# Ledger of designs, part 68: designed miniproteins, single chains, continued (4)

Each design is a single chain, and the fold is of that chain. pLDDT is the mean over its residues in the fold that is shown.

## One batch from the design tools (miniprotein)

Design m14499
Fold by ESMFold2-Fast:
Structure m14499 (fold): chain A 61 residues (1-61)
Amino acid sequence: SAADLEKIRERAEELGLSPEVITLIIQLAREKRVPVTEENFEKLYEEALKRKKAIEEHIKG
């Protein structure tokens, strides 16, 4: 958990990710009960972007 958070912060800082996307990655990892690894990070990032788009579409109609 703590190691996963540090890895997310480090990767996010390098990639310039928004706090919103970082939060969604953490939420998705917790929902799926999977560790944040380099292999899983790319998949979680893709899912986070899809969820962000769905949220934006829900707000805008």
Scores: mean pLDDT 73

Design m14500
Fold by ESMFold2-Fast:
Structure m14500 (fold): chain A 50 residues (1-50)
Amino acid sequence: SAEVEALRRRLVEAARAGDWEAFVAALNELQALGVDPTAAVEEAARLVAA
């Protein structure tokens, strides 16, 4: 969904910025929408490392 895509982008942006509070907030919102938080963290870590 568009909401999940926006939150995934926010998660990656927060990770790149080193903004831990924004990262945790986006991760919690993704989990509330039924997204696996472990998979979301792994995806964000891969994108930041690239």
Scores: mean pLDDT 82

Design m14501
Fold by ESMFold2-Fast:
Structure m14501 (fold): chain A 64 residues (1-64)
Amino acid sequence: SALDYYSLGIGYLVEKKYDLAIKAFNQAIELKPDFAEAYSVRAQAYEALGKEDLAAEDREAAKK
């Protein structure tokens, strides 16, 4: 489920495995496009990788 991928992504994020976290959050968002929390934590992973434009886009998506 979207929540299962979200939880997997959080696990990777805690371990600072940002690329794997982003892949898991991508799956969560594909299953639930209105998943504000998934956009917020994917933005955090993008920011950690220096991908500021992608992080900003996800922060905007999280507001809706």
Scores: mean pLDDT 88

Design m14502
Fold by ESMFold2-Fast:
Structure m14502 (fold): chain A 75 residues (1-75)
Amino acid sequence: MREEVLARIREVMERAKRLAEKAKDNKELVQKLVTLYTAAGLVGAALSSGLLSPEEARAYVEELEAEIRALEAQL
């Protein structure tokens, strides 16, 4: 389901943005969040343009969700 995967990508991006605003004094964390946000945006763009199937995009989203959870645990 494409809409499910897009919603999950948007949630990862919002979580990354929120964490970056909260943790702006932590340079290493902010750099990781910029990388994560960029990757999430590219997966979303590729899914929207048909370059990635929903199934392929889901695999990327699962990885991104695991990464944002780990970064959130660092605060």
Scores: mean pLDDT 84

Design m14503
Fold by ESMFold2-Fast:
Structure m14503 (fold): chain A 66 residues (1-66)
Amino acid sequence: SRERKLQIIEDILIGTDGYVSEEELAKLLGITPEEVRALIDELNKRLTKGRVVREEGKGYKFERID
């Protein structure tokens, strides 16, 4: 389900020290890179204590908001 995929991405990004590539997330979830991007956008709409940032060549990282 979409909700389960959102939870998995959130858990991975919060639990990872550093960046996770879009390709790694796509492979782990069995989805396309376009779907990863859409799920990250959806997750960012729901997060209150931080944000997932994207950096070209590195991928995605969870950053806490002060």
Scores: mean pLDDT 84

Design m14505
Fold by ESMFold2-Fast:
Structure m14505 (fold): chain A 68 residues (1-68)
Amino acid sequence: SRAELVARARELHREAAELMKTATPEQRKRLLEAMERVNQALRDDASDAEIERVLREAEEVIREVREE
């Protein structure tokens, strides 16, 4: 549901915020860009499929930064 997608976005924002406390400038830029794509899709009232796609992309960025 849309509510579940919004809840996932909030969780990713929290995870990204925590990572940004210790991230390099390049990692912070990647996290901010990924989260902005999520925010933009929600603002544009994109399809659930599109929101799911940008959420998965943001999850991948968070995983990559965490593993670096």
Scores: mean pLDDT 85

Design m14506
Fold by ESMFold2-Fast:
Structure m14506 (fold): chain A 78 residues (1-78)
Amino acid sequence: VESVLAGVEAGKALADEYAAQGRYAAAGFLYSEAARMLSETAEQLRKQGDEEGAEELEKLARELYERSRAYKALFDAQ
């Protein structure tokens, strides 16, 4: 979980850098990939009986999916 969270934070930082450059498609893709990784990890935690950990990661995944959709909207508006 800790390695996944570190990877997600690195991906967010890179996505924010791309967004600052106007590269919204790349930023949105990185946010969606980070959200997917969190959702997959949450699914594994749920299978192991860690319902609370899974729910926390699912909340984070939803936030990252919303960021991804916002960047997609910016790209589509270009």
Scores: mean pLDDT 82

Design m14507
Fold by ESMFold2-Fast:
Structure m14507 (fold): chain A 64 residues (1-64)
Amino acid sequence: MKKELKEFARKLAEEEEDLDEALEKMTEKVEELAKKYKLSQQEENELRGYAHTELTKEHAKKRK
């Protein structure tokens, strides 16, 4: 899951110039993974936090 989200963050940072739209798409991906792996609400929230942090870092790297 974390590796998949990190790879998705990198791809999304390249494809979506708007950080807000990228964050929205990342949230959808986290919800998809949470449903697929039957994560608890707490696990989903932790995964979302990780995903948003990784996306913000990758997006910043592409916009320097």
Scores: mean pLDDT 80

Design m14508
Fold by ESMFold2-Fast:
Structure m14508 (fold): chain A 89 residues (1-89)
Amino acid sequence: MLTEEERKRLDAAAYLVAAAAYLVIGKNHLKRGDYETAIEDYEKAIKFAEEALKILDSLENPDVNLRRQAESLIEEAKKGLEEAKKKLE
């Protein structure tokens, strides 16, 4: 049976998978000129990656690799969000 620590890591990983999926979907909408939908997708990517970070910060033993992945996803999603917002100006 999974330990609480292992369950938390799996939950964080699941949130990161969701964040990565929304990042890809957001990039595709941005390329297609669907800027409003791209904004929504990037905001969801940020939200899921931030939930992963909250879980990772609660771990007794730090997971540096998952934390780095979460931070990278947030940075990429924020860049995409700003690009999409600029296109609506």
Scores: mean pLDDT 88

Design m14509
Fold by ESMFold2-Fast:
Structure m14509 (fold): chain A 55 residues (1-55)
Amino acid sequence: SMEELRKEALELAQKAIELGKLDEAVSYMRRVLAAIDAGDVEAAKKAIEELKSLL
């Protein structure tokens, strides 16, 4: 669900803070939220995977 994707993105943001990579992660977070707001599940998943690869 979109809510599950949003939750996963927030958990990854918390991990980014712990790793000192929040500034780098912010652009991916914006893309995830934009995709969720647009109802684009595939774009949201892709942005989440890119965020995971950063961390």
Scores: mean pLDDT 80

Design m14510
Fold by ESMFold2-Fast:
Structure m14510 (fold): chain A 78 residues (1-78)
Amino acid sequence: SGVEALRQRYLAAAEKGRKQRLERMTPKEIEEAIEDSIASLRKARPNVSQAELDALREKMLKEQILLDELRAIEMAEG
């Protein structure tokens, strides 16, 4: 449906904006944002499984590692 296509476009735009914000954050601020996201998910879904939390943590940590690698490359290149 057209509504679902519009929803997917908004989610993609929000994800892009989140990534741009993360690129400007320190590693400590990124870790705090990860903890805040997990706390928010637990508050919104008190019955969320440990497996879902572990999967989210792994996904967010992989994103943090990628951002840290990109920063290291940028600093090395000047």
Scores: mean pLDDT 67

Design m14511
Fold by ESMFold2-Fast:
Structure m14511 (fold): chain A 75 residues (1-75)
Amino acid sequence: MAESRALKQQVLDLVRQFVEAEKNPSPASLALLQEIRKQLEKLSEQARDLGDEGLSATAENLAERAQQAIEKLKA
């Protein structure tokens, strides 16, 4: 239970960082988005290991959105 709450807080923190990166597109934002995507993928795996399928799916969807933002910045 405590681990699941900690993972949810980490996902929320990454969402906040993601929104900030989207507001100010720069080379630094690209690096930040790449790190956010990597951390969300890791959190998705950890949530799945804990049996929290909803959190795992949420983290995967956010990682996909981060990847889309990365591709948009590269264009």
Scores: mean pLDDT 80

Design m14512
Fold by ESMFold2-Fast:
Structure m14512 (fold): chain A 100 residues (1-100)
Amino acid sequence: NAQELIEKGRKALREGKYDEAIKYFEEAVKLDPNNAEAWLLLGEAYLRKGEYDKAIEAFEKAIKVDPRLKPLAYLMLSEAYRQKGDVEKAEEYEKKAREL
């Protein structure tokens, strides 16, 4: 059940167990690739671990599955690009999040 994996992943994420959170969210998106929440949380776990390119890919997938997640995903994309040193992309996504 993807939802049970998401709950376990959220607990691991809250506890700072980013590798464990990633594994739970990876299994969740494998079981249900259309679960946009699981993609968003996978991106957050990658972002917290410093795997910025994987975080960006997961956030883009979340938006593709459910465009209603754009406000949250754009803020997360902004943070990921900022951590990569891509200030122009970071500012672009901050502006997109504010203009929604």
Scores: mean pLDDT 90

Design m14513
Fold by ESMFold2-Fast:
Structure m14513 (fold): chain A 101 residues (1-101)
Amino acid sequence: MRYRVVRARLTLEGDPEVVEKVADAIGRALQDLREHGVESPEEAVELIKKYLEDAGLEILEMRVETERQGDRVHVRVEIVAKDKKTGKLARARLELELEPV
């Protein structure tokens, strides 16, 4: 079964340079999710993780909560990321609504 992102909310806090890097990486992941979809909520989370890691970020903490509400899946991802170059940190909270297609 394929899923597409129908709603996203991103909240960021931390070092401004790391926040910008996290925002860019997650923005690119969301574009990929919008254009191609995913087979599962778990695949969406793995894609986000890949974009963050490819951006030179180390994921220190990741918490994922998934809730099915009718035909939609709500995914909440909380991340603490460290920039490998500077050692500085940012925290991200990403909330997604996924719909079967």
Scores: mean pLDDT 87

Design m14514
Fold by ESMFold2-Fast:
Structure m14514 (fold): chain A 111 residues (1-111)
Amino acid sequence: EILVSEILKIIEPFLSEVPEEVVKALTEALRELADEIPSAAKDPEGLARLIAAGILAVKKGKLSVEDLAYLLKRYGIDAEALEKLIELLKGKVPEEYLKILEEIRDVLLEL
């Protein structure tokens, strides 16, 4: 979809800026959720890097929480799956990542 391709273009510059510790924690958590998120089963590291880069884009004011929520929904991540991801990431990623994920979860509940 045109909107998805535009969101991905905004995220692309941030793919090289994501902390590897955050990508590792997200990759491990997404592997635990592979049965619930088919995109995580196909490429858990790629999805982890995309999520982390999207969060950085939101933090930098380059992407809205709503746009990132839409992208994650297109990758098969609903509010329930995202809540499970947040629980798996507590204590493993900086609190600012968890706050943005919680905002995305709240948007997904309305989608």
Scores: mean pLDDT 86

Design m14515
Fold by ESMFold2-Fast:
Structure m14515 (fold): chain A 63 residues (1-63)
Amino acid sequence: AEEYHEKGVELAKQGRYEEAVEYYKKAIELDPDYAEAWRNLAAALARLGRLAEAGEYAEKAEA
């Protein structure tokens, strides 16, 4: 989980948000309680203009 999250963060720093989303989803698939991965997924989706999806994943990070 952590390895995929770290790769997602690195891609997001490069502005590669679509690829970052894929790695954050992989991190969550391995560890559904990984709150940072949920938050970063929501942030990356917001950067892509996918605001409805971003809101849904942000809500799951808070639950």
Scores: mean pLDDT 79

Design m14517
Fold by ESMFold2-Fast:
Structure m14517 (fold): chain A 75 residues (1-75)
Amino acid sequence: SEELKKKIKELEEEIKRLEKEIEELKKEIEELKKKPETRENILRIIGLELQIIGLEFEIELIKKEIEELKEKLKE
């Protein structure tokens, strides 16, 4: 089951890419927080926070897939 190990590794790399995207979005939020609290800036921050929630949910789904594949790898 080298194929299962390869798929697990690919999914783990996908999680790393999503985590980096979340870090970039968090940096954008911090930069926006340094600007005046205009309606436009507030809405942009909310939009970025919602994107982070979506990406965190995607990571959790991938983690569940990895767990299922790891159970198959034990047999």
Scores: mean pLDDT 89

Design m14518
Fold by ESMFold2-Fast:
Structure m14518 (fold): chain A 81 residues (1-81)
Amino acid sequence: MKELEEKLAEARERGDREAEAELLYELGKIYEKEGKYLEAAEYYERAAELYGSLGDKEKQREALMNATLAIAKALESIMFP
C-alpha cells in the first residue's frame, strides 16, 4: 500500500495526471479487496475526476461505476450487519 502511495506522490510531483489516475484506481481496487468500501469509493471518484479531465470517458465511467458499487457495499454492511 505505502509503495503505491509513494508512486502516487511522485506522479503528482511531475504532473503526470494519467499515472496519477491509474494509481488512484489501483488504490481503490486494493481498498475494495480489503473491505474498506468508503475509502475505495473515494479513490475511485478521484480517479474518475482525472480520467474525465483527460478525456478518457470509458475509464471515467468505469471508475464512477466502481465508486457507486463500493458505496452500495458499504451501505449493505450497515443495513445487513
Scores: mean pLDDT 82

Design m14519
Fold by ESMFold2-Fast:
Parts: sequence; C-alpha cells; structure tokens
Structure m14519 (fold): chain A 89 residues (1-89)
Amino acid sequence: KIKELEEEIKELEEKIKRIEEEIERLERELEELRKRLEELKRNGGSEEEIKRLEEEIRRLELEIEILRGLLGIYRGILNLLKKKLEELK
C-alpha cells in the first residue's frame, strides 16, 4: 500500500499549494483595501464608507487567518505521511 500513501502525499501537496495561492490572492486584496481606507481617511470620506471598508478588511483578515490555520494542519499531516512513507521503504 506504498502507492496509496504516495498518492495521498501528492494530493495533499496540491491542496497545500492551492491554499497558499488563495492566501496570496486574499493578501493582495487586503493591501488594496488598506490603501483605499487610507485614501478615504485623507480625503474626508464618510464615516459609513470608512466603517464598511474596515468591516471588509476585518472579514479578509479573518478569512486569511482561517486559511493559514488550515494550511498548518495540512502541513502537519503531510509531515506525518512523509515520515510514515520513509518507515515503509
């Protein structure tokens, strides 16, 4: 059953890569929203516009944090699977 373990490792590596790509995408969105917030604060934007943008930023920060937590779990599982594969060879 070494082939099953190698396949699981490969699938998990692909999942990790997808999560890393999604985090990078969301971090770019977060930077753009933070710049927009600074511009609104400098140019005298409404309190309601500022509050909405702060809430969008907070949502993205939470989403990134959740994805980073998931990434940590998957990396931990990957490390255990790789260790098990070495013991079977």
Scores: mean pLDDT 86

Design m14520
Fold by ESMFold2-Fast:
Structure m14520 (fold): chain A 114 residues (1-114)
Amino acid sequence: DADKVLAAMQAYLDKLREVIEEYEEAKRAGKEVEGEIEGTIIYEADLYEEDQKKIEELGSLEKYIEAKVEELKEKYNMTPEQQEKFRELLLEIYEAKERLKELAEELLKKRPPV
């Protein structure tokens, strides 16, 4: 069911955006980032590194997204409108993951040398 796949992707994107916003709000308020938010940022950044290897193998994010659209459009019998929404959601998810990777690198740099 294409609609269920799209709904699950939207929920995941919303989760990633919420984590980014909570980090940015804590930073603006001069507060320490909550451990759960820090842990989620690091976890998602680690997952993104595996996706980045696959993107590099295909040569670009656009090619990777197109390959995923081609794979899933037949599997879930997606309409052209659903295919476009899937492409848009994947692009936004990977943009959010790239931001989370940057935040994870920032968090790791804040640890003092032993």
Scores: mean pLDDT 81

Design m14521
Fold by ESMFold2-Fast:
Structure m14521 (fold): chain A 63 residues (1-63)
Amino acid sequence: SLEEEAARILAGATGLPLEEAREIVELAKKGASVEEIARRIHERSGLPLERARGLAQGLVKLM
């Protein structure tokens, strides 16, 4: 599914466990903002907020 593929890509890009990447994908699917998703990625993965924002934008466009 698109959701599972997005979760796998996000896990690979961030180093997060697949289960955690799935939670982030579910937030995007539920209509969470780019800002909310970026903050979650930043806090959980340690990626700079700017990089997290780019990933969040891509994820929201896929969902």
Scores: mean pLDDT 86

Design m14522
Fold by ESMFold2-Fast:
Structure m14522 (fold): chain A 55 residues (1-55)
Amino acid sequence: SALKEEAERLREEALARGNGGGAALAGYAVMLHDQGAPESDVRRGIEAAKRELGL
């Protein structure tokens, strides 16, 4: 899904920057999606990762 792809891309970007917090938040969003969590919960994880990365 587009949401999972965005979360996975954010995780890769965070890892490339050496930002462990951003990588953990993006990875959490991927996990939430894989567990069938509501889209709103996945989006919150993505937004948290973006904030951590200064996006």
Scores: mean pLDDT 86

Design m14523
Fold by ESMFold2-Fast:
Structure m14523 (fold): chain A 62 residues (1-62)
Amino acid sequence: SAAARAGAAAGRAAGAAAGSPDEGQKMGLVIGTEAARRAGATGEEYDAAAMAGASWGFYAGS
């Protein structure tokens, strides 16, 4: 969904800034969820965006 893609993109950027996988995952979860909210996510789309943000945040922080 558009919300999940927004979450992934935001999480990746947050992870890169964090400089560690664990911090990237934490920031990706938070920032990804907020990006999904701004994109008009529904309840289930929040979960998908949060997971995408966390995963990409972890990866980008590596």
Scores: mean pLDDT 77

Design m14524
Fold by ESMFold2-Fast:
Structure m14524 (fold): chain A 83 residues (1-83)
Amino acid sequence: MEAAKEAAAATKGSEREKELTQRLAELQEEVRKKGKASKEEIEEMLNLNLEAYLLQLEELLKEKGELSEEEYEKILELLKNLK
């Protein structure tokens, strides 16, 4: 595991984001089967989305050391929708 730490660091954001997306999909499926969703379930889904975007930002920052204004604004708009 530790021997592949460099590869894991580059893929960590994508892998984690994938896991978060799968978890979100599972929650959506369960909500659909129940025919209703609680506020707590919805809030959990929003939190998972937030973590996914934060991981994407970390990957971009590690590569470039900075984010472009377009990328930053896009994420801010998404975060406002979640809040």
Scores: mean pLDDT 64

Design m14525
Fold by ESMFold2-Fast:
Structure m14525 (fold): chain A 109 residues (1-109)
Amino acid sequence: DEKWLQELQDIISQLNSPDPSVVLQAEKKLNELIKKLQKYPLESISEEVLLELMRAVILLMRRNDASLPYEFVPFLRDLVEYALTKSTDEELKEAARELGELIDIYEKR
């Protein structure tokens, strides 16, 4: 869990880079981490990891030069629902509301 938190913090830092090559590397790392996290029940992942995961995805989705695989949408929808229905953390719920809105826009394309 500490390792995933550190990886997500590094990804978030890289996604804020003005260098497109650094952003592409961060996108690849985030996609690989999502594939790994999808194998675990959401309740087994710490809320700190879920928050940073949602923040990383939000940053990626707000970029005009980056894309998120459609295969991840069901997992991200489950993550949003889990955060909104099971968490008492308002920061996590705020991130989930924002991510949910971005997914809705993405699916209307």
Scores: mean pLDDT 83

Design m14526
Fold by ESMFold2-Fast:
Structure m14526 (fold): chain A 74 residues (1-74)
Amino acid sequence: ADEEARRYLKKGAQALADGNFEEAVEYFKKALELSTDPELQIAAYRGLSVAYRALGKPEEAEKWEKKADEIRKA
């Protein structure tokens, strides 16, 4: 399960690098569905924040960044 989540995190990172921000959102959301590992969830939430910021959705980006920060505080 976590290995599949890591694959989707890599796909999301590649989509960000390619400027495919909508595709990056889908990959990071898929990673969240596949893992409960806090480190993988933090990576996915931060990826979502970056992608939504690039899509011109700063409020959505802030939502995902807050989720990453909540896990970091636990």
Scores: mean pLDDT 84

Design m14527
Fold by ESMFold2-Fast:
Structure m14527 (fold): chain A 100 residues (1-100)
Amino acid sequence: GLSEEARRLLEEARRLFERLKEALAAGDEEEARRLAEEAVRLLLEAIRLAREAGDEELVREAAELLIELGKLLITESEDHDLILLGIAAVLIGIGELLDL
């Protein structure tokens, strides 16, 4: 169902988040960009599916990870595009939590 698909996307985003931390620590901004963009895409889709399913807890989990990912990009990236993506991710995540 929608909740199971949202959970799969969230777990994939968690794996990408761990790889993103490694890429940022290595100074691999090209890989960090690819991982960050894919993780954000998966989290936004997970939130959409979780909302359609009425799964408030999944929306919360995905939104919280989106905020954590955004904070990581703002603090650890030297890439202005990644910092802007991080700011957007934090704002979207906060907005999703406020709509619960």
Scores: mean pLDDT 91

Design m14528
Fold by ESMFold2-Fast:
Structure m14528 (fold): chain A 56 residues (1-56)
Amino acid sequence: SDLIKKLLELIGRILSAIGDIFDAELAGDKEALEKAEKEYRKLKEEFEKLVKELEE
C-alpha cells in the first residue's frame, strides 16, 4: 500500500537525519546538531502517525 511505501521512505530519511546528528557532533557544530535533532524528531513523529493510520 502507499502507506507502507511512505513508511519505508521515512525510515530512510530518519537514518539520514541520524547521520546528520553524528556529523554535527563530530564537528562540534551546536547549531547544526540542534537542527538535525529537530528534523529527526519531526520525522519520527510523522512515522508514528503513519503507523497509527496503517493500523486503523
Scores: mean pLDDT 83

Design m14529
Fold by ESMFold2-Fast:
Structure m14529 (fold): chain A 82 residues (1-82)
Amino acid sequence: SVEEILKKLEQAVEAARAGDSETAIKYLNEAKELAKKTKLTPEQARRVLSLAMAIFAEAVERGDEEVIKAVTELIKAINESS
């Protein structure tokens, strides 16, 4: 469900802000797999992308290439499901 995707992304935001890259990547990958199985409305996609951009901003500030890659894969999955 969209709510499960949003919940996982909120956990990923917390992990990214704490500098816990491993946990952030775990939740991003779980959100990506859910996104592949869920058709999102434009409004739902906007909400998911908003959280993804927050994680992206943290990863860029830290220079965390692995988190950047995980967020990019999530964004691609959302675009392919919309």
Scores: mean pLDDT 84

Design m14530
Fold by ESMFold2-Fast:
Structure m14530 (fold): chain A 98 residues (1-98)
Amino acid sequence: GSLDPELAARLAELRASLSEEQLRELARELRRAEEEARRLYEVDGVPSEEVVKRLVERLRAALAALYARAGVEARLDDALIRAAVMLAREVIVEEELA
């Protein structure tokens, strides 16, 4: 399907800014964040809205650290975070199919 133009632009920005190794690091951070979110929701009974907020905050921090190490200055808005999740998911799928 077609992507939202804003999301497509942010995906292109991430692909230009991050190496394959950095994208794999982001995928590892997504996996860790999802495992923490699952535990908070299923074991600790934390409301879904709070779990989502913590997941987004963790991913934003991980992306900020990656950009800082790459020497890239970027605004960490919600569109960039959504694009980062999509790219991390693509890396996870590629690893599972390899």
Scores: mean pLDDT 73

Design m14531
Fold by ESMFold2-Fast:
Structure m14531 (fold): chain A 68 residues (1-68)
Amino acid sequence: GAAELEEVRRKAAEQLAIGAAIAAGLDAVGAEVTALSDTSAEAIVKTKEGEYRVTYDGSTGEVTVEKV
């Protein structure tokens, strides 16, 4: 149902954020999705180096990783 699809989308956003942090050279240990829409996602990734904001913009395909 709709709840299962929302959970899958949130899980995908978490995995995207963790993957982006790892690709940036960070030891990601977890992520918390802070915003999620049909075209964008935002998460705070916890790493050994501190917390990072990962933003995905589906309209441009851009992923940003920025220290909080």
Scores: mean pLDDT 80

Design m14532
Fold by ESMFold2-Fast:
Structure m14532 (fold): chain A 64 residues (1-64)
Amino acid sequence: MEELEQKVLEEINEIVRKAEAGELSYDDAIKRILELGKKLTSPEAVARAIGHILRVIGLKLEAE
């Protein structure tokens, strides 16, 4: 995996952490992850980003 994509995934992980901590809304977290995901091109990196989005969606659904 390229260093740039790894940094983007690390930023996505931080966004997920902030959403879990209540520092960022689930909707804002999803929007930010989608914008960062546009920078990813490798199938494995895209799959990991999709996994993070699904995790945040799951947290939102459990909170409702």
Scores: mean pLDDT 79

Design m14533
Fold by ESMFold2-Fast:
Structure m14533 (fold): chain A 113 residues (1-113)
Amino acid sequence: SVVDEILELIERALELLDEMIRRAEALGRADTAAALRDIRAQLERLKAALKAKVAAGDLAGVIELVRAIISLLRAAAVLARSFGTPEFERVAEELEEIAKELEELLAKLEAEL
C-alpha cells in the first residue's frame, strides 16, 4: 500500500540518520551529533503518530504528518551538507531523494481525500 511504502522510506531515513550520527561522533562533532539525535527522535515520534492516524482512518492527519516528515528530512539534509565532505553530501542527496519519493506518495494520498 501507499502507507507501507511511506513507512519503508521512513525506515530508510532513520538508517541514514544513524549513519550520520556515528560519523558526526567519529569526527568529534558532538553538537551536530546531538542535533541529529533530536531529529531522529522527532522522526520516530512522527512515525508513531503516523501509524496511529492510519489505524484511526484519519487520512487528513496522515497527510499532515507526511508533510512534517518531508520538512524534517530536508532539515537533516541541510545539516548533512554543513559538514562539507563527500560522504555527508551523499547522505544529504539520499535524504532529499527519500523526501521526493514521499512527496510523490503524498500526491497519491491527496487524490484519495
Scores: mean pLDDT 88

Design m14534
Fold by ESMFold2-Fast:
Structure m14534 (fold): chain A 70 residues (1-70)
Amino acid sequence: AEEEVDEAIREIGEKVLSGEITNKEQLDAAIDEAEARLKEKGVEFTDEHRERLYKGVEIAVKSGATNLKL
């Protein structure tokens, strides 16, 4: 579960850094896709995991973004 979430954070963070994800709508879509894939793998996905994805991407990017959390 933790390993799969960390991998999703890395993948989404790369897309933000490359400019593929430039706004909240695109970020939300990427998070939703990651949730679907994690659930397919049998991960017990909760609101806490969703919050962790947002926080993890924010930390990975280090862009000074004040609120990528939701």
Scores: mean pLDDT 72

